# Designed miniproteins, single chains, continued (3), part 29

Each design is a single chain, and the fold is of that chain. pLDDT is the mean over its residues in the fold that is shown.

## One batch from the design tools (miniprotein)

Design m8981
Fold by ESMFold2-Fast:
Structure m8981 (fold): chain A 61 residues (1-61)
Amino acid sequence: MKPLIPPPVFPKSQGPRFATFLLAYGVLGESLAESARISGFSRATVSRAVRYLEEKNGIKW
């Protein structure tokens, strides 16, 4: 049987890219799709990661 769905994997150098995403999404209130495109992430990847980490680990985004 397969375990629970693992969290999405970010690019290896996600630090500055993810910061850019959070600035666009968190500060400017841009949509997930637009913020992800600006940062170079797929919308699905960041959406899954934000939701999973917030709900699982209590990280607030």
Scores: mean pLDDT 60

Design m8982
Fold by ESMFold2-Fast:
Structure m8982 (fold): chain A 96 residues (1-96)
Amino acid sequence: ADALEKLVAEGRVDEIAELYREMLLALGADPEVAEQAAEHLRRGLEALRAGDLETARQHLQQAETLIQQALAQSTVSDEEALAILKEIHAKLEALA
């Protein structure tokens, strides 16, 4: 969304990574998986901003894999997951 693009442009990648970590924890992800996904997302977005497209691709692919793993293993209901995603989106908009 527009909020995410604005935060990346402003160099606020740590705040984006922290919100994704919070989202994954709320969805029932293991803390280790949530932390690893957030770290790969942070590094990937930093590399993207620096124009290092190869490093960005590697870290963003790892983040995507870990996020998909966490979502597939989620024990929350579809309604609860949707509520969590809406809350995270609202937080991203508030930061932008």
Scores: mean pLDDT 77

Design m8983
Fold by ESMFold2-Fast:
Structure m8983 (fold): chain A 77 residues (1-77)
Amino acid sequence: SSMSDDQIQAIKAQAAAQYGGRINIIVQEASPDQSDQQQIDQITAQLIANGADPATIQVQKLTVDGIDVYLGSGAIA
């Protein structure tokens, strides 16, 4: 669990450094208690709330250090 948390934080820091204030990035560990679509919808709603242009929003499911995570991105309008 600790190694997983460190890896997730490293991805967030790297994405923020690469894109600056021009793009919103969300990294969220996948929950087994929710469907993939529910988690995608939640991340999409959060990106919109953060000022992302809905037309630019992308959500990907990735495996990082054996942990499934969602990576959401959207350009700030």
Scores: mean pLDDT 74

Design m8984
Fold by ESMFold2-Fast:
Structure m8984 (fold): chain A 96 residues (1-96)
Amino acid sequence: SLAEQEKKRQENIDKATELGSRYAKEFIDYTDELAATLDDPQERRKIALAATATAIRLIGEGIDAGLAGKPLEEVEKELERIKEEALKNLKDAYVA
């Protein structure tokens, strides 16, 4: 029925949005721990700004992918890709 299709569509949107938010929170938690190891306020600020930008991207990707009806497996793979790229950039800059 159309009602069952709409319900499944909404459930997929909700789950994809939740995935994006979870990845964003995990990324912020990691970058907060990294920033806490640094004594320079300017370097802490740079990490915070980069983390905020990545978190917004992860949240937005979850919403957009859910609205587009993408399978959750594809949503998770894209979120993981965004997270891994952002973590690599931070490690290259601050962890060596």
Scores: mean pLDDT 86

Design m8985
Fold by ESMFold2-Fast:
Order: structure tokens, then sequence, then C-alpha cells
Structure m8985 (fold): chain A 107 residues (1-107)
């Protein structure tokens, strides 16, 4: 879980370079970074994001879990397609865009 959250934070950091974030999105990103750095539980992170966004904590928690699962699956597919020894190496060598591009290609 902690490693998945750290990878998600790196993904969000790369995406933030390509677009202008709203003040709300910047605050949400800071909460994700704090959760990764301090080892906050998924429940605590979802609660804080729920308070920030007004979305139900259950919906926020599910969204975070789905985002982490999608990123981890993308890394696994990318590693397999490129013949890399691990998802960790795919994460280190590939851009987030390349990971998701490889995951989208069927086969």
Amino acid sequence: MQKGLERLVKFLEEESKKTTLSDLEKKAFELFKEAAEKGLSLEELAKRLSELTGEPASAVRTGIQNAIASLEEGLRIAAEKLGLPSPEEAFEKLTVEEIFELAREAG
C-alpha cells in the first residue's frame, strides 16, 4: 500500500507539470504527499480529502484504491511487454505516459 501511494504521488507530480492546478487540486496533492511521507492510512487520507472536496469519504477511498490499482497494473503490463525484470524497474525507467500507453495497447 505505501509503495503504491508513493508511486501515485510521483504520477500526480508528473501530471501537475503538464497542467495548471486549481487551489483545491494543489491542496489535494499536498495531502497525498503528506500521506506518502508520514504513512497515513487510506482511511485517514480519504477522510482529509473528503473534508477538502466535499465528496463522501467512501467514494474518495474507492477512487484512491482504483487509482493505485490501475497504476500498479500498468507497471506490471509495461514490465512484461518490455521484458523488464520487475514493475519497480518499469517505474524507474519509464515515464508515466509510457507506462499507461503500454497498458492501453492490447496484447
Scores: mean pLDDT 72

Design m8986
Fold by ESMFold2-Fast:
Structure m8986 (fold): chain A 91 residues (1-91)
Amino acid sequence: MEEEKKKKLKEEIEKLVEELEKMAKELEEKETPERLEFGVLAGVARIVAAVAKNVVEKLDVEELEELVKELERQKELIEKRRKEIEEELKK
């Protein structure tokens, strides 16, 4: 049932890509001329999502599982950095 596994992983990747694109949109809305870091972080999220879209059709099951983990890791790093920037704003 390799096709069933691939379909499920591709659906999970698609969801993570949509979440990354949503995060990028929210970060772009927070950007100001004095806080370019939000725009830079949005750019990172968009690049990660674009790379995932470009490679997803070329990957086997094991590589798709690794991509899911990497996308989750990148999403966590982006959220962590967003919180750090927001904390610096409160300083």
Scores: mean pLDDT 81

Design m8987
Fold by ESMFold2-Fast:
Structure m8987 (fold): chain A 82 residues (1-82)
Amino acid sequence: MEVEKAMEELAERRHAGEPPTPLEKKADEIMRLGARAREAGEEVVAAVAEHAEELERLSREGAPVEEILDRIIAILEAALAA
């Protein structure tokens, strides 16, 4: 499973004693907010999906990963607050 492989790689990094980076902390927040959005229902998921093209454009234009992650967090927070 893709999630299990990702968790295994994260566990190996943790075993090496590496502290989580700021980007990893933002990724953890996105996973948490994403889980809440899925639990909130299809309407919230659809609202987040409307911004998928914007995120793909930012990625294609070479925007910094941190900026893309901050935008994803903002979209999820706005969708959950609506």
Scores: mean pLDDT 71

Design m8988
Fold by ESMFold2-Fast:
Structure m8988 (fold): chain A 81 residues (1-81)
Amino acid sequence: MTDPTVLEGEIVAALLYIEAAIVRNIAKNSKDPELKKKYEEIADKLRQAADEVLANRGDPAAIERGRATLKEGIEEVKKLE
């Protein structure tokens, strides 16, 4: 069976990938070039964090960094409204 910490890391990585995909879709539908660029930058950061968590999914510190990046990304998107 998968270690609970590894499973937690896989879930956090999945959430980061999902949020990155959502933010990238917002970027594609944005008519403002400046906002589009900002959303694309947020999506890229979320994807990179997902890749790091997935590579280190047994590491609690990596999982915690992934959670922090997810929270920050969501907050940045809210500020751009």
Scores: mean pLDDT 84

Design m8989
Fold by ESMFold2-Fast:
Structure m8989 (fold): chain A 55 residues (1-55)
Amino acid sequence: MTVKSSSKKEVMPDGTLVLTYTTEVNGQDTKVKKEILSGPGKDRVEEITLKKPVE
């Protein structure tokens, strides 16, 4: 079995930086982890991430 990880960096309108990690195991299981790097809209970005899945 092979585990692959990828990360995606997004910049919100408020200038808030959000880093999303996605881990895939042999194409069967996928785990998504989110992390907010910084920005004035930190709380807002977290709220958006909770409501909107990572694409």
Scores: mean pLDDT 61

Design m8990
Fold by ESMFold2-Fast:
Structure m8990 (fold): chain A 84 residues (1-84)
Amino acid sequence: SKAEEIYAEAVKRMNEEMGRAAQTMLDTGDRDAGLAEIERFRATGYRGAAAIPDPEMSARLREVADKMAAAGRAEVDALAAAAA
């Protein structure tokens, strides 16, 4: 379905963007820049969810985005602590 295609594409893009947060920390040491990348991929998930007509699938994508953002923030915090 179109909803499943939008869901899959959003998850793929969030996974690609999640790697950028860790890379930003490795390249810059800037925790705020790393956290900004986390918020960017969460926004990608929420935009995908807004495009899904099925409210249950839309809600699931938002939950996935929030869970991935929480994991990404933990990774950024761990990298910041390791760099200090």
Scores: mean pLDDT 82

Design m8991
Fold by ESMFold2-Fast:
Structure m8991 (fold): chain A 120 residues (1-120)
Amino acid sequence: MEPPSVEELREKIEKLIELAKKYANKDVELVLRVIQEIHFLSLELFKILSAEEQLELAREIIKKLLEILRATKNEEAKKAIILAFKNLLETLYEKLEPLDPEGARELKEEALKELKEIEK
């Protein structure tokens, strides 16, 4: 069995993001499972991608997950998704910091700033 390609893993993440956005106000458990799957797929991609490509992928994922959070209207669902998002952000930061400390810090600071605005 051949491993999935970078293109296949990226397309799967994009489809999962679309699914989470669609169900943000309908099924929070599904959204949480989707974020967990995005987390695992991101770690698989990070083993294959260059440092620059890893930072670009992390930036894209964070941006899209913040859009999902902004679309989430239920307060309890929003808090659960924020926790999953913070766990993913910390993992991405841990992986990127040794490769690009400044890029990793900027990503984390901007993401946390956006989260504070969403938590209003």
Scores: mean pLDDT 84

Design m8992
Fold by ESMFold2-Fast:
Structure m8992 (fold): chain A 77 residues (1-77)
Amino acid sequence: SKEEEQEKLVQLLKILGGFKYSNREIAEALGVSPSTVSKWKKGEIIPSKELLEKLKKVLLEKDVEEGIELIKRAVLG
């Protein structure tokens, strides 16, 4: 059902650390509005399958970038 799809989206966002990133950061990376990202986080709307795949990639890329930045700050000061 649509409700189950919305619950799966929210759970996926939790698993991929989507709530750690601002609505603006995710929105800019995906070419959507920050309000759209807010609605995804609330489970109010579900993205298309193509947009969901892009969302997963963006969150993984951000997790990698943050990890690299933390290492740089720890090693380089």
Scores: mean pLDDT 79

Design m8993
Fold by ESMFold2-Fast:
Structure m8993 (fold): chain A 87 residues (1-87)
Amino acid sequence: GAEVPPEVREALELAARAAHIMGLPTIEVELDHTPQGWVTRITIRLGGEEVYRMDAGTHVEAVRRLAEELSRRYGVRVEITEHLVPP
């Protein structure tokens, strides 16, 4: 299956680590994706503030798996909000 690109993985890991250090319980991840689940853009927010926005060639399932990994590693929740890109 599609794996998360290294730059996206690094951004999510840095955000999760920052949230842990700052005592924030969650990081927020917004995914713009096609109806087939192909992610075109990832936006990361900490405390409601946008900290990263990246174009991403991956699948929503790959991002969900990475979110679960980071939640276990850093003890923070990764809250995913999905937006369908219009056809």
Scores: mean pLDDT 83

Design m8994
Fold by ESMFold2-Fast:
Structure m8994 (fold): chain A 50 residues (1-50)
Amino acid sequence: APELVGKKVGDVSLDLEKAGWQISGTLGQLIFVKNGKRVVASRDDTITEL
C-alpha cells in the first residue's frame, strides 16, 4: 500500500481500521493486514511495506 509508506502509525491507525485494515500485534511491532497485503511500523512508528 504505497499511500501508507512514510506515514506515522498514530496519524493513520484509525483511518486504516476504518478502511478495513486489521491490526495484528507482535513483540515490539504493529502490523496491518488487508487482502494479503502487510505493512509494518518501524522503530520510529513510520509505516513501511513488508
Scores: mean pLDDT 65

Design m8995
Fold by ESMFold2-Fast:
Structure m8995 (fold): chain A 73 residues (1-73)
Amino acid sequence: SSARAAAIANAKQAEEGLKKTAALLGESPVETKVEVEGDRATVTGESEKLKGEYVADGEDVETTGTVLGREVG
């Protein structure tokens, strides 16, 4: 449950990062989805110019991100 909570927290942070990036680029609103499976959370975000996928596996702060078409950083 603590690992799951960490994954969800990381996913929410990534989701807000995508929304802020889209807003700075004038691309609000952005479509975001958060999916949680056990201790892993996946965030997908898409707008007209911005696409990103982020995976958080919360136990040891390991995260991966894939960005298509634009760097989110």
Scores: mean pLDDT 66

Design m8996
Fold by ESMFold2-Fast:
Structure m8996 (fold): chain A 79 residues (1-79)
Amino acid sequence: HMEKRLENARKAAELILERFKEEGLDTPAVRGGVVFVAAAYFAADPDYEITDEELDRMVRHAREIARTFEWIEEQAKAA
């Protein structure tokens, strides 16, 4: 069971990282976030599987977070 969880977590992290690279979200902060997100999903549900729909959802969420950080930085520079 634990071996399957670790294998699934590794595969999920790889899929998320590849999708994020395709979307141009390949930064050190994103890589750290991807590992955390994958671990959190598998901690909550060991039978959880990453689908293409979930990957798209994660990309959209990551872009929204990135836009929020960009907005904060722009506000700081405007002040």
Scores: mean pLDDT 64

Design m8997
Fold by ESMFold2-Fast:
Structure m8997 (fold): chain A 108 residues (1-108)
Amino acid sequence: MQKEIEELLKELVGMSDEQIEESKKNLEKSREKAIKEGVDEELLEKIEELQLKLLKKLLELVKNKESLEKLAEVAEEFAKEYEKYDDEFFKELAKLLREQAEKLRELA
């Protein structure tokens, strides 16, 4: 479970190993404090389950690879349409759309 949480955080934000280690240490400290204060084991399990559900919900809010790729495709289609016009403004707009498509694919 802790390994799964670590992997989810890494995928969710593209977090660095340093940021993941910091999050891991904070979770371990919170757990140790709860145990020291005599918190029920069943309550700890419920808290961990709720935290995992929250992380999964946050992951769902981040656009998945398929959704980002689909947005990139739409941007490229619009770029192709604007490139049909012999106008400097539309050529610049097409360039910006292609740059946005590339950026969306990099985020995927």
Scores: mean pLDDT 60

Design m8998
Fold by ESMFold2-Fast:
Structure m8998 (fold): chain A 85 residues (1-85)
Amino acid sequence: SMDELLKEIEDLRKRILDQMDTLLKNETDEKVRKLLQESRKKVEELFDKAIEYYKRGDVVSGDRAAGEAVIVHDDAIQLANRMRS
């Protein structure tokens, strides 16, 4: 159902943003902080777009936006880990 999809995406949004906030709180490298801050903003914007699409019944666009948010998050974590290596 749409209500289940909205709950799942809102829960996913919260988990990913909370994870990024935890990383930012503990990060002391300025370049890594900037990367994580910029990526967090993009992730939040993409999840907000996904929620808007789902609310108007556009599941295809919602899934695409949510998927892009997950990719941006994964890429940011991988790049941050490489920068610390």
Scores: mean pLDDT 88

Design m8999
Fold by ESMFold2-Fast:
Structure m8999 (fold): chain A 61 residues (1-61)
Amino acid sequence: SAVRVEVVEEDGELVLHLSGPGPDDPSARAAHDALGRFLEELARRRAAGETLPAGFTATLE
């Protein structure tokens, strides 16, 4: 199963739009683990002062 994440920057904050099966779905567990790592990477890059492009999309499997 896949979890789709769209990341946008609104008013200086990162906003995440999620679609797909939730974390309670065993078939999506790996995708949600990947989402967690993705969010940690985004937070690390933001804390380092890196400007992330608005309106990118990722699909996590």
Scores: mean pLDDT 68

Design m9000
Fold by ESMFold2-Fast:
Structure m9000 (fold): chain A 71 residues (1-71)
Amino acid sequence: MEEEERERRLREAEERGRRRTGPAFEAVEAMEKAPSLEEQLAVARRYRDEHGLLTDQSAEDLAIGMDEFKK
């Protein structure tokens, strides 16, 4: 049954994604709640420093992208 196997793989991928991206979800949520680009940059840089999952450029690009998305 293709549907059953597809659903199983999807659930496994979602579970792995949630565990892998938990800190990233927290960072995105904090940036969404931040009212200014300056605060969004601060969140992105803090996340980078604490978790080492972003480069300086990636953190800045992410914060700018979130600011543009809010407009």
Scores: mean pLDDT 63

Design m9001
Fold by ESMFold2-Fast:
Structure m9001 (fold): chain A 81 residues (1-81)
Amino acid sequence: MLSLYEMVQKVIEAAEEVGMYLSGVKKLSDDVVLLTFRNKAKDLTVEALIDGEKQTVTVSVNGKEVGTFSIDEAVDFLKSL
């Protein structure tokens, strides 16, 4: 089981690997953080809702929800962008 901090770091590292930058961080609760990433050259905005209690990441691309993933599935998805 990963801490919320470890999940956040893994998601940030995966997004940065594909040229996205962290543009926003919003704490929604003690267990839930929303991260917003952007790549201006690709006109791409990605939102990752990280739930440390449920151990899930819900990903949205350009305002459309793609799905709810485990952390490893979310990392693989982000690296595919």
Scores: mean pLDDT 87

Design m9002
Fold by ESMFold2-Fast:
Structure m9002 (fold): chain A 84 residues (1-84)
Amino acid sequence: SLDERLPRLEADLRDPDPEVRARALEEIKRLVEAGADPDRLLPLVLPQLKDPDPRVRELAKEVLKLLIDKQVDEGMKLIEEGVG
């Protein structure tokens, strides 16, 4: 479950090795693509936009774009379903 993965992802995103941080972002990207809750992943991704490694920052931007797209899709579904 996402709740079981979050503590490991948070630890990996704080790892001194940029390759470990990049792998954590790749796992978050896969979770987003699999339909994981964007509200729970957004707080993990936002700090990575300021990461000292430029490749980690670019990956964080890519994941952020996917998270925004997922939130927009959910908003459009609410409009189409007539839920206010």
Scores: mean pLDDT 80

Design m9003
Fold by ESMFold2-Fast:
Structure m9003 (fold): chain A 85 residues (1-85)
Amino acid sequence: MMLSEEQAVEGARQDAEILASLDEETRKQLAEEGLRGAEEWLKSGGDPQQAALARAVARSALEASKEELVEVAVERAREVVRRLA
């Protein structure tokens, strides 16, 4: 089932907060694994919206500073939901 914008944003916030609590090396490693996992999940028939949300959080962890990670991930999650709605 499609996630609501509120559910998607809250999930992205929680995931981003966990990633922000980790050291930079572990955060980047988990983010790269998250990107690969989302791609494999799509290949196995996973929900494209959920995969896009997981990728948005992972990319935010790779691209944004620790201080900006949560804000960037939340904004990207909103864009994903609006684009796929």
Scores: mean pLDDT 78

Design m9004
Fold by ESMFold2-Fast:
Structure m9004 (fold): chain A 70 residues (1-70)
Amino acid sequence: DARKKALVEIMQEVDKETREKLEEMAKEKGMSVKEINTSLSKEARDIRVKLMEFMLKKYEEKMEELKKKE
């Protein structure tokens, strides 16, 4: 149960940080969050790719921290 709770916390933290990053990128580009998620423009697609890379990196970092406590 403690390990399952730690995994849920990691997922919640990564989700929160990813949402904050999405809002930051939306402001920088003058786009809405909905536009970034639904638009087929190159700019929106580039933002989605960067957001995905950010999310994956955060998961990897948090999973490595969890392994160190093993």
Scores: mean pLDDT 77

Design m9005
Fold by ESMFold2-Fast:
Structure m9005 (fold): chain A 77 residues (1-77)
Amino acid sequence: SSAVERAIALLSDPDPDVRTSAALGLGMEGERAAAGVEPLAAVLREDPSPAVRRAARVALYQIGTEAARAALAEFDA
């Protein structure tokens, strides 16, 4: 959806509060945010803000697709 596409783009925003809101917004979309799984996994691994990384983890859990679960398992491995 266009909302998912906008939220994915905002994961690259310079403001960590904007990136946090974008990650949580993707989580609220659930399985509809499947396109956000790989961008959220990158944020979880690489984002300098611990708060943004935590939001990405919550979002992946809420999205709940097999790909999202695999991304979480890979991070914890």
Scores: mean pLDDT 87

Design m9006
Fold by ESMFold2-Fast:
Formats: sequence, structure tokens, C-alpha cells
Structure m9006 (fold): chain A 87 residues (1-87)
Amino acid sequence: SMMDELDKKIDEIEREFMARAFALLDRESDPERLRAGLEELKAETLARIREELSKYLSPEEAEKQLARIEKGLDEFVEALLAHQEAA
């Protein structure tokens, strides 16, 4: 269905975000530079997700889904930063 294709696309974009975030964590030892890089990556990822959501959903539903996804990406970023501090 259209929803299954959208879910698959969002999942692929989120997996790409995670892979790039782990690559940043692996190469960047400075916490402030890591945070800046992750925030930039998050912004790029959200822009791409917004574009994909807009192809399948109404503006209202797209904004609701984007807000939920943004919260998840924010939680992931904070978890990576906490992991670096603990390591």
C-alpha cells in the first residue's frame, strides 16, 4: 500500500541517519563538534523526511508525523552524546 511504501522510505532515511551518526561518533572525539555534526545531520534528515511525508500525507498529518520523528531523533542524539561521555 502507499502507507507501507512511505513507512519503508522513512525507515530507510532513519537507518541512513543512524549509520551517519555512528560514523560521526567514531571519528569525532570533541563533544561540542559531535553535537554540532549530529544537529546538522538531524536537520538534513528532517528536511528529507518532510519532503517524503508531503508526497503521501495531508499537511496536518505530515506535521504530526514529523514532530513524532523529530522527538525520536532528538532522543537518539542525546543517547549518543551520553554514550560518548560515559566511554
Scores: mean pLDDT 86

Design m9007
Fold by ESMFold2-Fast:
Structure m9007 (fold): chain A 74 residues (1-74)
Amino acid sequence: MRLIDAPPEMKEEIRKQLEAIRQQEIAYLKQNSTPEQYQKLVALIDKSVELMERVMNGEITPEQAVKEFQEFAK
């Protein structure tokens, strides 16, 4: 089953799981990174979540998301 074809309940569950993982990673990075590294890593995590949500909503393809993420990470 493709992510775009997932029922709304599954999309919401995935979003909640991603948010929990994101919060755990942010807490870890805050303790184990410099302020500059922390800001960059949080921005990258936020961008990846945004792009994944846009793929799930059918706004962009996975290939477009990867390209946009690579350009953002430069």
Scores: mean pLDDT 73

Design m9008
Fold by ESMFold2-Fast:
Structure m9008 (fold): chain A 69 residues (1-69)
Amino acid sequence: MGEERYKKILEKQKQYLAMSDAQKAALKAQMEKQLAAEGVTVAPNTSMDELMARVETIKMRKELERKKG
């Protein structure tokens, strides 16, 4: 993972830390569902940081794949 990409993950983490617990729980459930759709099995105890990192990695990978063809 590139340094610049990790910076984007950290910025998103800061935004999510400012959210309410209810918003965080809903977002966590949505991210788990997105990862499951991509074939990634997520443990129930997976931290928000790990979920954010995995989701961002998948998004960046798909964006790069579109650009590369």
Scores: mean pLDDT 72

Design m9009
Fold by ESMFold2-Fast:
Structure m9009 (fold): chain A 100 residues (1-100)
Amino acid sequence: DAEKKADVEDLLKDGESAAKELIEKLKELLKTENDEKRRKAYEELIKVYEDFLEGKLTPPEFIEKVYEILLKLAKERGEAKEEDVEKAKEDLEYIKEYFS
């Protein structure tokens, strides 16, 4: 799928800039968030983005960890549908295959 490949390439090109912006946004969200599960997810996301910017994570490892945190949050909130989980797994496998 050309669209999925383009999204991954755009993520890599803008990844550092986007990661810095998302870290700042997540820190702002964390200041006003009262849901303990969301706070934990935001803290885990900040760490993953910071590890990526420090070169501690490869792009596929970074993407995998982001998906794991988001799926865990959705599941804990009862918001994860079977179809959404399967799509996320498919997208993650495609990303892993692209970097294989």
Scores: mean pLDDT 68

Design m9010
Fold by ESMFold2-Fast:
Structure m9010 (fold): chain A 87 residues (1-87)
Amino acid sequence: SMMEKEHKEAAEEAGKALEDAAIRRQPEKREVARELGKEFAEAASKDPTLMTKQGDRLIEALDPRVGAQAFTGGAITYIGGEIDIEL
């Protein structure tokens, strides 16, 4: 759907920004990703169904770039990012 396409584009842009920042400040971005992972693990412990699809996707990807994009998109969605902003 059109809405799904916008979510994908937002996740791709966030992923690219994370990769670009990692080239410049690799250790800092790695720690941020780790902390977000812990927060998601805690959230999933209360309601595992909320994280099932995204968790599976990260495991299946095993690719740092794709995993970073998916994870960043999920983090933005659940911890305060806007999925759909009127532009």
Scores: mean pLDDT 48

Design m9011
Fold by ESMFold2-Fast:
Structure m9011 (fold): chain A 71 residues (1-71)
Amino acid sequence: STQKAQEGAQLARDLLGQGKSYEEVIEELKKLPVDVALGGLSYVSRRALEESNSDAVDLANKAARELILKQ
């Protein structure tokens, strides 16, 4: 749902704001329900792209693909 995706995005923002790495944030998001996790990973991918961090974009996109394929 849109609300669950927004919850994931907010959690990702908060974890990054706490100084967690992109890798740590992605691993935390992967443990959550898929609709929350995908929302958070979308936010991570966008933030990493804004920072020109191609490795983090790739990692977030791979995690999202793995979650989608498990459905």
Scores: mean pLDDT 87

Design m9012
Fold by ESMFold2-Fast:
Structure m9012 (fold): chain A 62 residues (1-62)
Amino acid sequence: SAADIAAAGVAAAEAGDGDAAGLYASGMVQRNIATPEQAAAGGRAAAEGDGARAKELLRQAA
C-alpha cells in the first residue's frame, strides 16, 4: 500500500539509509503515489543525512 511504502521510506531515511530510502521513493513513483521530483528530493535529503527533511518529503508524497 501507499502508506506502507511511505512508512518504510521514512524509517529508512530516519536510520540514515539513503539507498533504502531512495528505493522506496522509486516504488512510490512507480505506483503513481509520488512524482519523480518528490521522490528524488526525499532520496537526496536522506543521502545527505537529513532524515527530518526526507521524512517530511516522503510523508507529503503519500
Scores: mean pLDDT 68

Design m9013
Fold by ESMFold2-Fast:
Structure m9013 (fold): chain A 63 residues (1-63)
Amino acid sequence: MGVAVRLPDGAVAYAELTTETEGEGIVVTRDGEAPARVRLLDETRAEVESPLASGEGEVVGRL
């Protein structure tokens, strides 16, 4: 299952979540930037950790 998350810098990143560990994933950032880790906090919030930015992002879609 994929999730689209709006990062603190305003960019939208995509994470593939495993069905066995709902709420975790690796964000595939746009344009080949360094990958980030994403963990779902609830249906609208996700925690993002990356070399460029960290903090809470908004879940804007599920794929």
Scores: mean pLDDT 60

Design m9014
Fold by ESMFold2-Fast:
Order: C-alpha cells, then sequence, then structure tokens
Structure m9014 (fold): chain A 94 residues (1-94)
C-alpha cells in the first residue's frame, strides 16, 4: 500500500520536476516537450473534469536507460496539486 509517490534520488527528483513543469504548461494551453540532462518529457493527454480539475498524462523517457514512465498529474487552475499515478512502461521494442 503506497500512500503517494516520493522521489528517493536526485535523478528521480529531476524526473518529477520535469513532469510537473510539462503538466502545468499543458494545463495552461501550451504544448510543451522538454529535455532535461537525463530525461525527455512530453504531454500525451489532457482531460478536463466538470469541477475544473485537469488531469495531464505525461510520458517521461530516461535517455540513458531507455526506460519509459507515465505520470498522471492533477492540476487545478494551472497549478500542480498532486501526482495520482506513476507507471513504469515496458520498453517499446522495434
Amino acid sequence: MEKRYVPKTQREQEMVDAAIKVAEATAKGNILSIATEHFSVTAEDVQELEDGTILVTVRVADRETGKLYRFVIKIENGKFVGVLEVEELAPLGP
């Protein structure tokens, strides 16, 4: 039973910070893809709920390991509220 995602390393913090930046920009209507030192981050989906909550799905690619992650991030009025889901995706084969 995991209560919430907490970054445990500086690299995980870099990943989370980049995902949040992309999610906030996407929720404001800006299509943003960014590259950090170790990660490529792109918004994949945005869903607006009736209460004005926005859920942004963000894909994070680790450029060194090839690992892929999917974040579902909750945004209210263009501000980060929380990470709902973090999923490690299987590497896409050829």
Scores: mean pLDDT 74

Design m9015
Fold by ESMFold2-Fast:
Structure m9015 (fold): chain A 80 residues (1-80)
Amino acid sequence: MELSLDEVIERIQKLIDEVERSTDPEERAKLILEAGKIIQEAARYYYSKGKEALEEFVKRIQPLVDRLDELAREVQAELA
């Protein structure tokens, strides 16, 4: 099946929103890992579709990856 880039972006945004709403470090860590897994699976899919598809994916996902990296750093501090 065709994987919609808009659906991938929306799903990752929803997971980021869930991390930001949660006060439980374990739940926050789980949500960040789930988002990372989705991004990895999507990257493999768009890589298989060709250079233009991968470049579009990278451009649109980069701000979300940056936000997840910030949240992961916060969660790491909370778990320490």
Scores: mean pLDDT 83

